Designed miniproteins, single chains, continued (4). Designs and how they scored, part 30

Each design is a single chain, and the fold is of that chain. pLDDT is the mean over its residues in the fold that is shown.

## One batch from the design tools (miniprotein)

Design m13079
Fold by ESMFold2-Fast:
Structure m13079 (fold): chain A 59 residues (1-59)
Amino acid sequence: STVDTLVALFRTLTDEAAKLDFLSRVGPRYAEALREALAGEISEEVLARGLALVRQRPL
């Protein structure tokens, strides 16, 4: 449910900078689930970059 809400919110974003900021704020608990859910919708490189920022700024 939370992951589905986060996916829906992410899909409203059109700018790569906004997408990276969103992913960086998700936190580690949801990062892997979002990576799996979004794997077909954005490049693996963008997902990896955004989710790597979660480790440095978990909030």
Scores: mean pLDDT 68

Design m13080
Fold by ESMFold2-Fast:
Structure m13080 (fold): chain A 78 residues (1-78)
Amino acid sequence: LSPLELRILEVLSKHGPLTAAELAELLGVSQSTVRRHLRRLAERGLVEAIQSAADPRRVFYALTPAGARALREAREAA
């Protein structure tokens, strides 16, 4: 995991499901950068994309059990 990907997993672990825009603001990076890393994390099964029932234009990202384990292992290795 890159340092930014670890930060994404940490923020999702602490704050719950968030949009790419909310993650970008919290991490101080562009939405395009966050979306690229979220796509990679989703492909690895570490986060899941949840479409909002209230607003179909909004997608929330949530930490998976595999993502929680990867975050814990990365913290133990540091």
Scores: mean pLDDT 83

Design m13081
Fold by ESMFold2-Fast:
Structure m13081 (fold): chain A 75 residues (1-75)
Amino acid sequence: SSELLYQLRAAIEARDIEKATELLRELVAREAPAVPQAEVDALIARVEALIRAGDTAGAFALAHAWLGEQVARAA
């Protein structure tokens, strides 16, 4: 997961939306597999919007915080 988070950050900083979306879906499947598809799609839409707006730091922070919340809920 640490390697995937590093790759996600790099893709977001490069503004590679397709790669960032693929990596984020893989991270969600590994860390939060029980989350409904609608919530995953909503997260991805928000991350894409932030990348398109040029807020790459905000995009990564949102994805990282959301994943941390799902891990905490599973504990």
Scores: mean pLDDT 84

Design m13082
Fold by ESMFold2-Fast:
Structure m13082 (fold): chain A 68 residues (1-68)
Amino acid sequence: MEKIKELIKKIESLENPPPEARRYVALAETYYRLAKIYESQGNKELAEKYRKLADEYVEKAEKIIKEH
């Protein structure tokens, strides 16, 4: 979650943020939320799956921001 909040702040601080970065951050936030839901349900496997997806989209967003 901390990394996603950091990326949102970075995107908002850009004068012309790339739309792909915003989309990837939104996906990461959604998957992180799903991971938290499955953690609270005791479904460790699904929680781990969605956390992995969230991390993947965080990396994709960071790469776009860094190259922009």
Scores: mean pLDDT 80

Design m13083
Fold by ESMFold2-Fast:
Order: C-alpha cells, then sequence, then structure tokens
Structure m13083 (fold): chain A 73 residues (1-73)
C-alpha cells in the first residue's frame, strides 16, 4: 500500500486532525523555504520562525496567520 504520512518534523503532510497551530507552523516553514532558509522543527515557536524571516517574510507570515484565524470565502 502507498505510505500515508500524518506529519513530518520540520514541516510536512498533515491529516484531517491537524491543529491550526500545526498548519501555521507548516506555512511559516514554506515561507522560510521561499526565502532560501532551512525549515525549523515542529516544536519551534511561531516567534522563532518569525525571527528567522526577512521583514517581507514576516509580513507574509502575519498575513498567513490572519488568514488561518478567520478563513472565509
Amino acid sequence: AAPAVVDVPGGGIFGPDTTLEEVKKHGLNIILQHEGLPPLPEDATIEELLARLSPAGQQKARDLMLGLEGIEK
């Protein structure tokens, strides 16, 4: 059978039980990758992720977090 991965340290694939915090951290790690930075582990705080980002990346991270707090069509 094809392997099903629920989560992977430093980002990854999450299942339907994924928490909002895990989604935020995953998105922040994607922003880090877009800036050419390595992803942080899943136990890293949002503050640590933000501290790694450029000012532009921090703005994208804030936009992502706001979107996740109240996603509407």
Scores: mean pLDDT 63

Design m13084
Fold by ESMFold2-Fast:
Structure m13084 (fold): chain A 70 residues (1-70)
Amino acid sequence: SAEELARILVDYYDTDGDGKLTREQVIEILKNLGLSEEEAQELVDKVSTAEELTRDQAIKVLTEAIEKLS
């Protein structure tokens, strides 16, 4: 599922294991998946304007991106 793939990606990129990703890290993951920088920023902004996203917030953003690309 899109959610399961998103969960795997978030955990893979959370190199510190702290359950947080920076906004910039999430945008970069989205760009690597094939989104433009503008599309990536818009998806992140829908969930949080903070510099750090929680694991659940990052999973939500990536799930929406994967569904959009499918």
Scores: mean pLDDT 81

Design m13085
Fold by ESMFold2-Fast:
Structure m13085 (fold): chain A 65 residues (1-65)
Amino acid sequence: MLGRVRVTIVGSSPGLKSDGSTVPPGSVIRGEVVEIRSDGTVLVRDDETGELVLLSLSDVRIEPA
């Protein structure tokens, strides 16, 4: 299990949830980093919903919780 993080969407690209909904730019997600992918994306499990959110590493700031 990776440590808890705060992820802020600082770029213009939205996050994509596993249910197909989007997380708008400027949003803050608290959760766990599940996977960092070689294509420059990161999967975060949202602590509030339990959903996986796919984010672009270039458009997010990841900080320890």
Scores: mean pLDDT 79

Design m13086
Fold by ESMFold2-Fast:
Structure m13086 (fold): chain A 87 residues (1-87)
Amino acid sequence: SSEEAILEAERMAVRIVLMIQENAPEEEILKEFERLIEYLLNSKEIPPEVKKQMLEALLKTLEESPNLSEELKKKIREMVEKAKKEI
């Protein structure tokens, strides 16, 4: 169902936020972000608007995180931009 798919995506997003707060390795944060994008692109039951809103909210959290490198922020911006065009 749409509700179950959205809830799973939200759980993945929360995991990413917690990893950022806990200063997890940037490589692991990137992997989890790639998994979330893949999940969103493959989840046909999630409305496109909801997918875009989730990606924008996560991107904002990353941009506002002073502990993350500019290199990681740039890479994730590019990934989100690409994913939004595929949605």
Scores: mean pLDDT 86

Design m13087
Fold by ESMFold2-Fast:
Structure m13087 (fold): chain A 77 residues (1-77)
Amino acid sequence: KLEAAKRRALHAFGKAYLDALEQGRSPEEAVDAGHAAAVKLVDELQKRGEITPEEAKEVKAWIDAVAARVRAELASG
């Protein structure tokens, strides 16, 4: 259940990230787009009762960590 929500959030992140890059946005803007899309998906899953508020909080924290890691890699390389 939690893993399925994380996977869906990651797919939303990746799709929005790649779409932003394809449209000529910077890598940092692409991370912001991916993060926003993933959070929106998690909020919608919680709103529909597919995940609990606690699960939504955990998935969002994980997505925040993913975005931070990608930003750190961009800043380092």
Scores: mean pLDDT 84

Design m13088
Fold by ESMFold2-Fast:
Structure m13088 (fold): chain A 80 residues (1-80)
Amino acid sequence: MSKEELKKLAEEYREEGKRAEEAGKYLEAAYYYASAALLYKAAGEEEKAKELYRKAAELLARSLPPEEREKVLAEAEKYL
């Protein structure tokens, strides 16, 4: 895919993540934000990718018991 197509797809996944987050579906929102981050990274949009990776990790952590949250957040720091 072209960089323009990757950016457009990333924006679509980001919007889906926002809708899922607004609906309280935090695990689903984390998936969409992580997917958008991966697509932005592939398109060369490194700062947007990092921002969405952090958001995805935070939402995923909210969906997990407290003992798993620290592990998820520590893994996310490797991509920031």
Scores: mean pLDDT 78

Design m13089
Fold by ESMFold2-Fast:
Structure m13089 (fold): chain A 91 residues (1-91)
Amino acid sequence: MEATLRRVEERLRELRARAEEIRPNLTEEERRELEEELRRAEEALRELRRTVEDPSASPLEKARALTVAGIELAALYFSLERFERRERRRR
């Protein structure tokens, strides 16, 4: 689980860097959407870390936290792909 947690943390760092790169090129509406997606992903990661570090947490609780983190990271990734695709077309 610890190795999986590190991979999730690394993935969020990569997505956050992409978000910062594209942020100046977004509309106000797209920036608000991106900020909400980032917040959800960061919250899910914090919950995953707490669950993994809790020695009393069951395997099911750890699996649930990981699933939520995966869903939020996927949502952020697809939003970034959409924004980056729109930006490329506007050039």
Scores: mean pLDDT 84

Design m13090
Fold by ESMFold2-Fast:
Structure m13090 (fold): chain A 87 residues (1-87)
Amino acid sequence: MNERAWEAAREAGRAALRGAKTATGGAAAAIAAIGAAAGGSFGFPAEDVRRDAEAAAEAARAGADEEGAREAAEAAREAGEAAAEAS
């Protein structure tokens, strides 16, 4: 199991929840980032997880004047990298 990827996804969830309280666009991007991270934990192909995590990080940065959305994007990217390394 990619325990590190799951831990990062859990942290991304907390950050996304904070972002969601203050921003609509940022919240959507943060949720996408969590989806990418969780995908890695559930056995998605590592390359697809990394690609999705990068796309989510870009979307979160585009909508992220909010700290929560940016933090979620960073956590999701780390989770994607950890999942890819585990393969």
Scores: mean pLDDT 54

Design m13091
Fold by ESMFold2-Fast:
Structure m13091 (fold): chain A 86 residues (1-86)
Amino acid sequence: MTIKITLRNPTPGAAIHAVGVGVETVLAGGEARVEVRGSTMTITAKNASEKAVESALGVAKTSESRGGTAKVTREGDTLRIEADSG
C-alpha cells in the first residue's frame, strides 16, 4: 500500500511517528520520502509495511490526543493522513 502524510505544526510525538512510517517502509524494502518545510512535515511511502501503517495511524492519534485534528482517508491502495498538531 501507499501512505501519504501531511503533518502541520508537528509535536515531537507526532513527528516521531511520521519518521517511523519512512523507516519501517524502507526496512521492509519499500520506498519512502520525508520532507520538512517550515511547520509542515510530508511523508510519502510506497509498498508500506504493516508497521508503517501502524506508525501512520499513530500520527493521527497523537495529533488528536493533544487537541489537534486529523483526517484519515483510504482511497484504493492509498492511506492518506492530514494532521495538525498545533
Scores: mean pLDDT 85

Design m13092
Fold by ESMFold2-Fast:
Structure m13092 (fold): chain A 89 residues (1-89)
Amino acid sequence: SLQELIEKLKRREQLERDYIAGVADLVAATLRQILKNTPLSEEQKAELEKIIDELRRLADEVRQGKITPEEAVKRLNELVKKANEILEK
């Protein structure tokens, strides 16, 4: 039925949001482990903590439906790129 199709679409959208948020949380956790276990400058530590906070906010915004999955993936990729640039210093 059309109702069953609509319910499946809503579940798919929620699963997509939960998946993206979960990836953001995993990246944040990974960066936190790097921050604890890797010798880094004070500047690198401060910049990474800012990225971790932005990833946590992104995860919350995605779960709450405040941002589209497409925008969330774009922001996640930009935050990962910034984290890599900080770590390559």
Scores: mean pLDDT 87

Design m13093
Fold by ESMFold2-Fast:
Structure m13093 (fold): chain A 55 residues (1-55)
Amino acid sequence: SEDLAKEEERRKRRNDFFEPSVKASLETPDPEKSLKILDDTAARYRRLLEEARRS
């Protein structure tokens, strides 16, 4: 199904966007620093989503 393929593509793009930060976070033993890495990436992704919503 086209809808299933599109959903899978969206999940893959989201995973690709976060994967480097998740890896860096997991390699960081300090929980607060680890969370900040994820927080920064989430903020960047949120900006992209806001731009997309304005389409």
Scores: mean pLDDT 81

Design m13094
Fold by ESMFold2-Fast:
Structure m13094 (fold): chain A 64 residues (1-64)
Amino acid sequence: GKLEERLKEIGEKTGLSPEKILAGVKVILESTDPVVVAIARKSLKEAGLTDEEIEELLELLKEE
């Protein structure tokens, strides 16, 4: 699906595994703790994801 394809593309760009990217995005989507959400978002950005890419992945994950 589009989520799987995009995770692979971002993984190739950043050097992160698609599974690690997905886990970080799931924490952002599912966590009720704003500190945990902020840490997950920061970790993805430090790995080379943009805010736009994170928001795209969140929207794709919501469609699953």
Scores: mean pLDDT 83

Design m13095
Fold by ESMFold2-Fast:
Structure m13095 (fold): chain A 92 residues (1-92)
Amino acid sequence: GMEAAGILIQAMRQLQSRGATVSASLEGERVVLTAVGATPADVAILQQAAEQLRQLGVDATVSQSGTTLTLTAGGLDARGMAGVVLASIGEQ
């Protein structure tokens, strides 16, 4: 719910402050957070966020493709999380 959205928003802000271009999208019932221009050190930020989400019972995974990091978070309240996350970054 709201705590999961807060974890995602905090991770996004940390990545943006480090120079990554961060976006979020809805893919089915999952929130996908993408950071472009990420460094290996930025992986730790998303891994920490994913671990915190899993402790809340949210299904969360992190993957890397080149300089792009992706965190996928899903569950029964994923649409609620997505609404808060998307509103925070102005993507509509």
Scores: mean pLDDT 74

Design m13096
Fold by ESMFold2-Fast:
Structure m13096 (fold): chain A 61 residues (1-61)
Amino acid sequence: MSAEEIAREAAKFALLNPSFSREEKIDVAATIAALQLHRQGRKISMEEARELAEKALKELE
């Protein structure tokens, strides 16, 4: 699974919670994406994970 696919699935999960603000959705999606990528042996910074999450959230409607 690509980093973009992982970020998209994480963003979908964050979007299921109506109580999250935009920033909270980005933080949750970034955290989930970073954890999944680390489990696949990929090193990613939280800054990179946040950028992936923000992009994925913008692509989801």
Scores: mean pLDDT 80

Design m13097
Fold by ESMFold2-Fast:
Structure m13097 (fold): chain A 69 residues (1-69)
Amino acid sequence: GEELRKLILRLIGLELRKIGLELDLEELKKKLTEDDEKLKEEIKKIEEEIKRIEKEIERLREEIKKLEA
């Protein structure tokens, strides 16, 4: 029971972090101009971080399913 709770809490934490990064990404994209190379680099870093979090979320969801079965 405790292992499942810990995985669920970690999943919630990662989903909240992802939402925060997606909001940051939206704001940065609104400010983007064609010549803003620094902003483009920041956008790319956030997109890569979101992809990493999405993969971890998928792993946790599969582990949760296995423990619920």
Scores: mean pLDDT 83

Design m13098
Fold by ESMFold2-Fast:
Structure m13098 (fold): chain A 57 residues (1-57)
Amino acid sequence: RKLPTLEEGARALGDSLGLSEEEIQAILAGAPPRSLAQHALRQMLEREAALKGERLP
């Protein structure tokens, strides 16, 4: 309803990195990253969560 959520940002970045929706959802759910692209997505989510005061699982 206001600023884009972590999920929206994750989908946008993950898509640009060539990650599937399944991989993006796994990283959002706290799965360990298994590729450089997944590591980049995880780091972005951690930074964005800190800035927004949100928590990752």
Scores: mean pLDDT 74

Design m13099
Fold by ESMFold2-Fast:
Structure m13099 (fold): chain A 72 residues (1-72)
Amino acid sequence: DIEELRARLEAERAAMVAALRAAGVPQAEIDRIADLWEEGLAKLLRAGSLEEYQEGLRLIEEARRLAAELLA
């Protein structure tokens, strides 16, 4: 279900942004990570091929990794 996936990823993004903000991460860095997430989500939602879906997932995973590094 694309709606369920979108809602889940949007909620996860909101939680990630809140955690970074609470940790005192500069807004410019938060925006950079959020932009990667939004690009990945857009690619997942528009995916007309497996390759596009995988690229969208890769971008979201990259954003998660960057956020985890800043929170460590």
Scores: mean pLDDT 85

Design m13100
Fold by ESMFold2-Fast:
Structure m13100 (fold): chain A 57 residues (1-57)
Amino acid sequence: SLEEEAEELLKKAEELEKKADEIKAKHPNDPEAQFEAEILKGLADIYRGLARILLSK
């Protein structure tokens, strides 16, 4: 169902955000790690956006 698909996208987004937060916590002064974390957060936002689109139909 669309609800199940959206739930899986939200789970992926949550996992990406947790990974990004972990990277930032481990490497607060590393520009490369900060950049990687920002990319992961951007991907999480994309997955959340897709989930919202699926649920808005």
Scores: mean pLDDT 85

Design m13101
Fold by ESMFold2-Fast:
Structure m13101 (fold): chain A 68 residues (1-68)
Amino acid sequence: SKVDEIYEYLNQVDKAVKEGNIEKAEEYLEKAKKLFEEMDKSKLSVSTYVALQLNIIGAELDIELAKK
């Protein structure tokens, strides 16, 4: 599902941040955000929607903190 694809991209962000590869982390974050933007959100439960938003925000914060 598109939800699973977003989580796969977010897992790649976490891995890239841990490896110190900020450019790669930003590329995967952009892919996650693009997929979330393009998906039909009317089919999502409120809990799934909120979880996706919070995880994307968390990934954005992790990248910014890694930049120092």
Scores: mean pLDDT 85

Design m13103
Fold by ESMFold2-Fast:
Structure m13103 (fold): chain A 63 residues (1-63)
Amino acid sequence: MEAEADRLFEEGLKKLKEGKYDEAIETFQRALDLYREAGLEDSVRAGIAAITLGVAQAIKREK
């Protein structure tokens, strides 16, 4: 039960929608760290968090 990690993941998505890429990247990194601490780094949620983090970083590098 990873409510805090899930909350951070949702906050990261909100920051991406607002164009706050630096804050989104930081928030996704924190969510992924919590999933790893819980031993859930191989979970679907952790995988999605890692993919969205990569996308956010790629978007920032393009601009």
Scores: mean pLDDT 73

Design m13104
Fold by ESMFold2-Fast:
Structure m13104 (fold): chain A 83 residues (1-83)
Amino acid sequence: SLEEIRARAPAVKEVADGVRKMVDEALSRLKKEGIKPSSKVAARLVAATLYAIGSALDGRPVQEALDEAKRLIDEAVEEAKKS
């Protein structure tokens, strides 16, 4: 229900804030290595963010959502390096 979704708002915020920091660090790391993210890599980072937020909305533990988002972001970074 909408009430249940509202009850999860603090967890969703925590996951969203955590993923934003992970994405910012990933982009900063790529910039330091002289790598410009492709649209495909950018799409993967967006997908990781949406997945994490969706997981929190589904009531999954915050740490589990963050761990999976980190895995997806790391995969996107590795894809960027293979260009």
Scores: mean pLDDT 84

Design m13105
Fold by ESMFold2-Fast:
Structure m13105 (fold): chain A 66 residues (1-66)
Amino acid sequence: MKVIEEERVFDSAEALGAYLRELHRAFEADPRVKRVEVRIEPLDGAPASDLDTAPLRATVKVELEE
């Protein structure tokens, strides 16, 4: 099993949504993709009390069959 990990930062929820939609389409077309895990979190150091305008980090982990 091969694991590919990618990290990306978005300044809007709309941009994040567009990226996730493209990601889903790409993985749907690839029969080698066994598992996809996506984590969304605010950037390190951003105040937890004010996340409305903070950029978001998306971490995508893809497991491929060898």
Scores: mean pLDDT 70

Design m13106
Fold by ESMFold2-Fast:
Structure m13106 (fold): chain A 72 residues (1-72)
Amino acid sequence: DRAAQLAAAREYAARLAAWLSRYTSPETAQRAADLVVAAAEAYLAGDEERARALGEEALALMEPAVAAARAA
C-alpha cells in the first residue's frame, strides 16, 4: 500500500528530525526530514532519478550533524 509506505516514511522523517535537532538547527533538521519524505514520494511515483537527487541532498544536509554526533 503506497499510502502506508508514505506514512511510514513520514514517521521515520519525524524521528530523524527530532534526533538531528540535537546536533544542528531545527530548521536544517526539518529541511532534511522534508527531503526524505519528498524522496520517498518520488520513489513511489516511479521517479527514481528525482528520488536519488532528493536523497543525496538530504544526506548532504545530514552529514555534518551525523559527524558531530559521532564525535560526541
Scores: mean pLDDT 84

Design m13107
Fold by ESMFold2-Fast:
Structure m13107 (fold): chain A 74 residues (1-74)
Amino acid sequence: GAMTEAERREMRQRIAMLVAKAEAENGYIPREKLVEEAAKRFGISRETAQELVDELVAEGVLIEDENGNLRLKR
């Protein structure tokens, strides 16, 4: 596969940290902006970044609102 489970876990943690930073600055981050920033910063495809964001939402680490804005679950 393109990424091991250990690599995916590490990458999910890094993406969650990007959300934490954006939330501290702006209250949230739009999904599309998060996907773009993760792809650029971590050298992964937008497709892989999208999958990792979906996994973080499914795990309950991130909350997505009706407008596609993401923040950490508190």
Scores: mean pLDDT 86

Design m13108
Fold by ESMFold2-Fast:
Structure m13108 (fold): chain A 91 residues (1-91)
Amino acid sequence: SDIDEGVAAVALAVGKLLYTKGKYEEAYELFERAVELAPDSRLAADAYTNAGKALYKLGKYEEAREYYERALELDPEHEEARENLKKLEEE
């Protein structure tokens, strides 16, 4: 619904803010919430990408890779997910 997509957008935005503050676990929880509210959207691809970035900061590299792959399943042209996945595969 439009309301669920709106709430997902707010969760994504607040998650990004928490990520910039180094609150990676709290950011991750909000990114997961954004995916739950809008699972098959461009927003979900962004949320998976940002969740992967938070997981990377938490040292969960295999989980970060999986989340970037999920983002690319939803949006194969997602530049940030593609670049972050490439970095993981080259390290």
Scores: mean pLDDT 87

Design m13109
Fold by ESMFold2-Fast:
Structure m13109 (fold): chain A 94 residues (1-94)
Amino acid sequence: SAAEREALRALAEELTRGGKEAAVAYVEEGLDAMGAILQRMVAEANARAGPALAPEITAFAQAVATAANKAKTVEEAERGVEEVGERTLARLLA
């Protein structure tokens, strides 16, 4: 439904915001800072979305960590997460 598609877009936007925060924290502070943010983001998203979306939320967090590890700057980290968010939204709406 249109309402279901809107909810999935809202979820993808929230995941992308949290993912950017986590990836920036990795570049500035390191792995533990990113891990803490990703853990909170995954827990909150799972509580909201329910168990059917848990694998996609986990895959998103893993992709964010990969993008952060490849980034050398905050700008590269944010761009990488935006690309992950766009791919995640495309999969959720498929």
Scores: mean pLDDT 86

Design m13111
Fold by ESMFold2-Fast:
Structure m13111 (fold): chain A 61 residues (1-61)
Amino acid sequence: SKEEAEIALKLGKALLEKGDYQNAIASFRLALRLDPDNEEARKLLAQAYKKAGHFEEAEKA
């Protein structure tokens, strides 16, 4: 649901701030699975991939 996507998005942001890029990526992926049209989640997923050094995955997000 959209509400669950928002929770996953907030968790991902907190993990990204902590430097836990692997778990941030997982949380943003979950947010997009729950709300595929969430542009903010897609943008943050790309950012998390870039910070993790996964540039190819960042371009696909």
Scores: mean pLDDT 82

Design m13112
Fold by ESMFold2-Fast:
Structure m13112 (fold): chain A 55 residues (1-55)
Amino acid sequence: MSKKELEAEILTALGRMALWLGMYELAEKLFEEALKLDPKNEEAREALEEARKRL
């Protein structure tokens, strides 16, 4: 696993926590950063769409 892939996983986990706390704008930004680091991260992409639906 590359350093960028690991960082993307950490950002995705933080984004999930932000969603649980109702911090939808923060969650969106975290998932967008995760996708910049790992564009093939399906979980981050799906979570980003979920965050955007909550906004």
Scores: mean pLDDT 82

Design m13113
Fold by ESMFold2-Fast:
Structure m13113 (fold): chain A 55 residues (1-55)
Amino acid sequence: SHLSEEELEKSARGAAEIGRALGLSAEQAADLAVKSAGMTGEQAERLRELVEEYL
């Protein structure tokens, strides 16, 4: 699944919001986002970075 930067940011913000609500660590929230989006490689790393930044 290939997403634009804007779509990655929206996904990251959503995952960060859920992570905060559930008391997840940044790593757990990032892992959830990557797995739910089915991303690999550079996009997965970018999504992890954004989730950690927004959490």
Scores: mean pLDDT 79

Design m13114
Fold by ESMFold2-Fast:
Structure m13114 (fold): chain A 87 residues (1-87)
Amino acid sequence: SEAEELYKKGKEAFEKGDYKTAAEYFSKAAEILEEKAKAGEATAEDYRLLAEVYANLGKAYSKLGDKEKAEEYDRKAMEAYAKALEL
């Protein structure tokens, strides 16, 4: 899926130490999955991927020194994991 490809690009950027580019790719992946969730079309697998995307976005913001955004995305990751378990 497009979200999976963007998530992969985000991880590649993160491994290279380009945390800003990683955050941009992870944010785009999250937007696709969030729209799917709003449409009522998200599967348990989509919510698991969204949780992983949010967790990695939290790590990217932590590396960028943005503690508030890091904590926000860590919380969103936990909420997405909880949603995956309900499905």
Scores: mean pLDDT 90

Design m13115
Fold by ESMFold2-Fast:
Structure m13115 (fold): chain A 58 residues (1-58)
Amino acid sequence: GLKSRIRAITGQDLLSPEQAVAAITELGGDAAKARELLNATGQDTFTVEQVATLYKLL
């Protein structure tokens, strides 16, 4: 599933914004749009589930 792929890319359950953008980009998402969405949250850490949800919105 998508969560398993994100975990395989990052090796972590908690991701920095940079790791989250890298994972979304590796999955075929747009890095600039991913960064805009992450910045809009105001968070400095993201769960694999949150990243999977954000990827689906792209």
Scores: mean pLDDT 81

Design m13116
Fold by ESMFold2-Fast:
Structure m13116 (fold): chain A 62 residues (1-62)
Amino acid sequence: SNRELAEGAAEALKRLGEELGQTKLGEEQAKKVLEAADSPREEILQLTNKQAKVILDKAPLP
């Protein structure tokens, strides 16, 4: 089951959003990964990377 992978990825996206002051965006991206929990491992990893980039692109510049 890829559910544990999806749950771990979702928690990582939530934490990333919180650290970057984008809590709501992080939660929205985490939900997308959780909805894909029944997908193949490769799809979960690709989706997680894509959603992480969405959060990073909205991060404040230094």
Scores: mean pLDDT 80

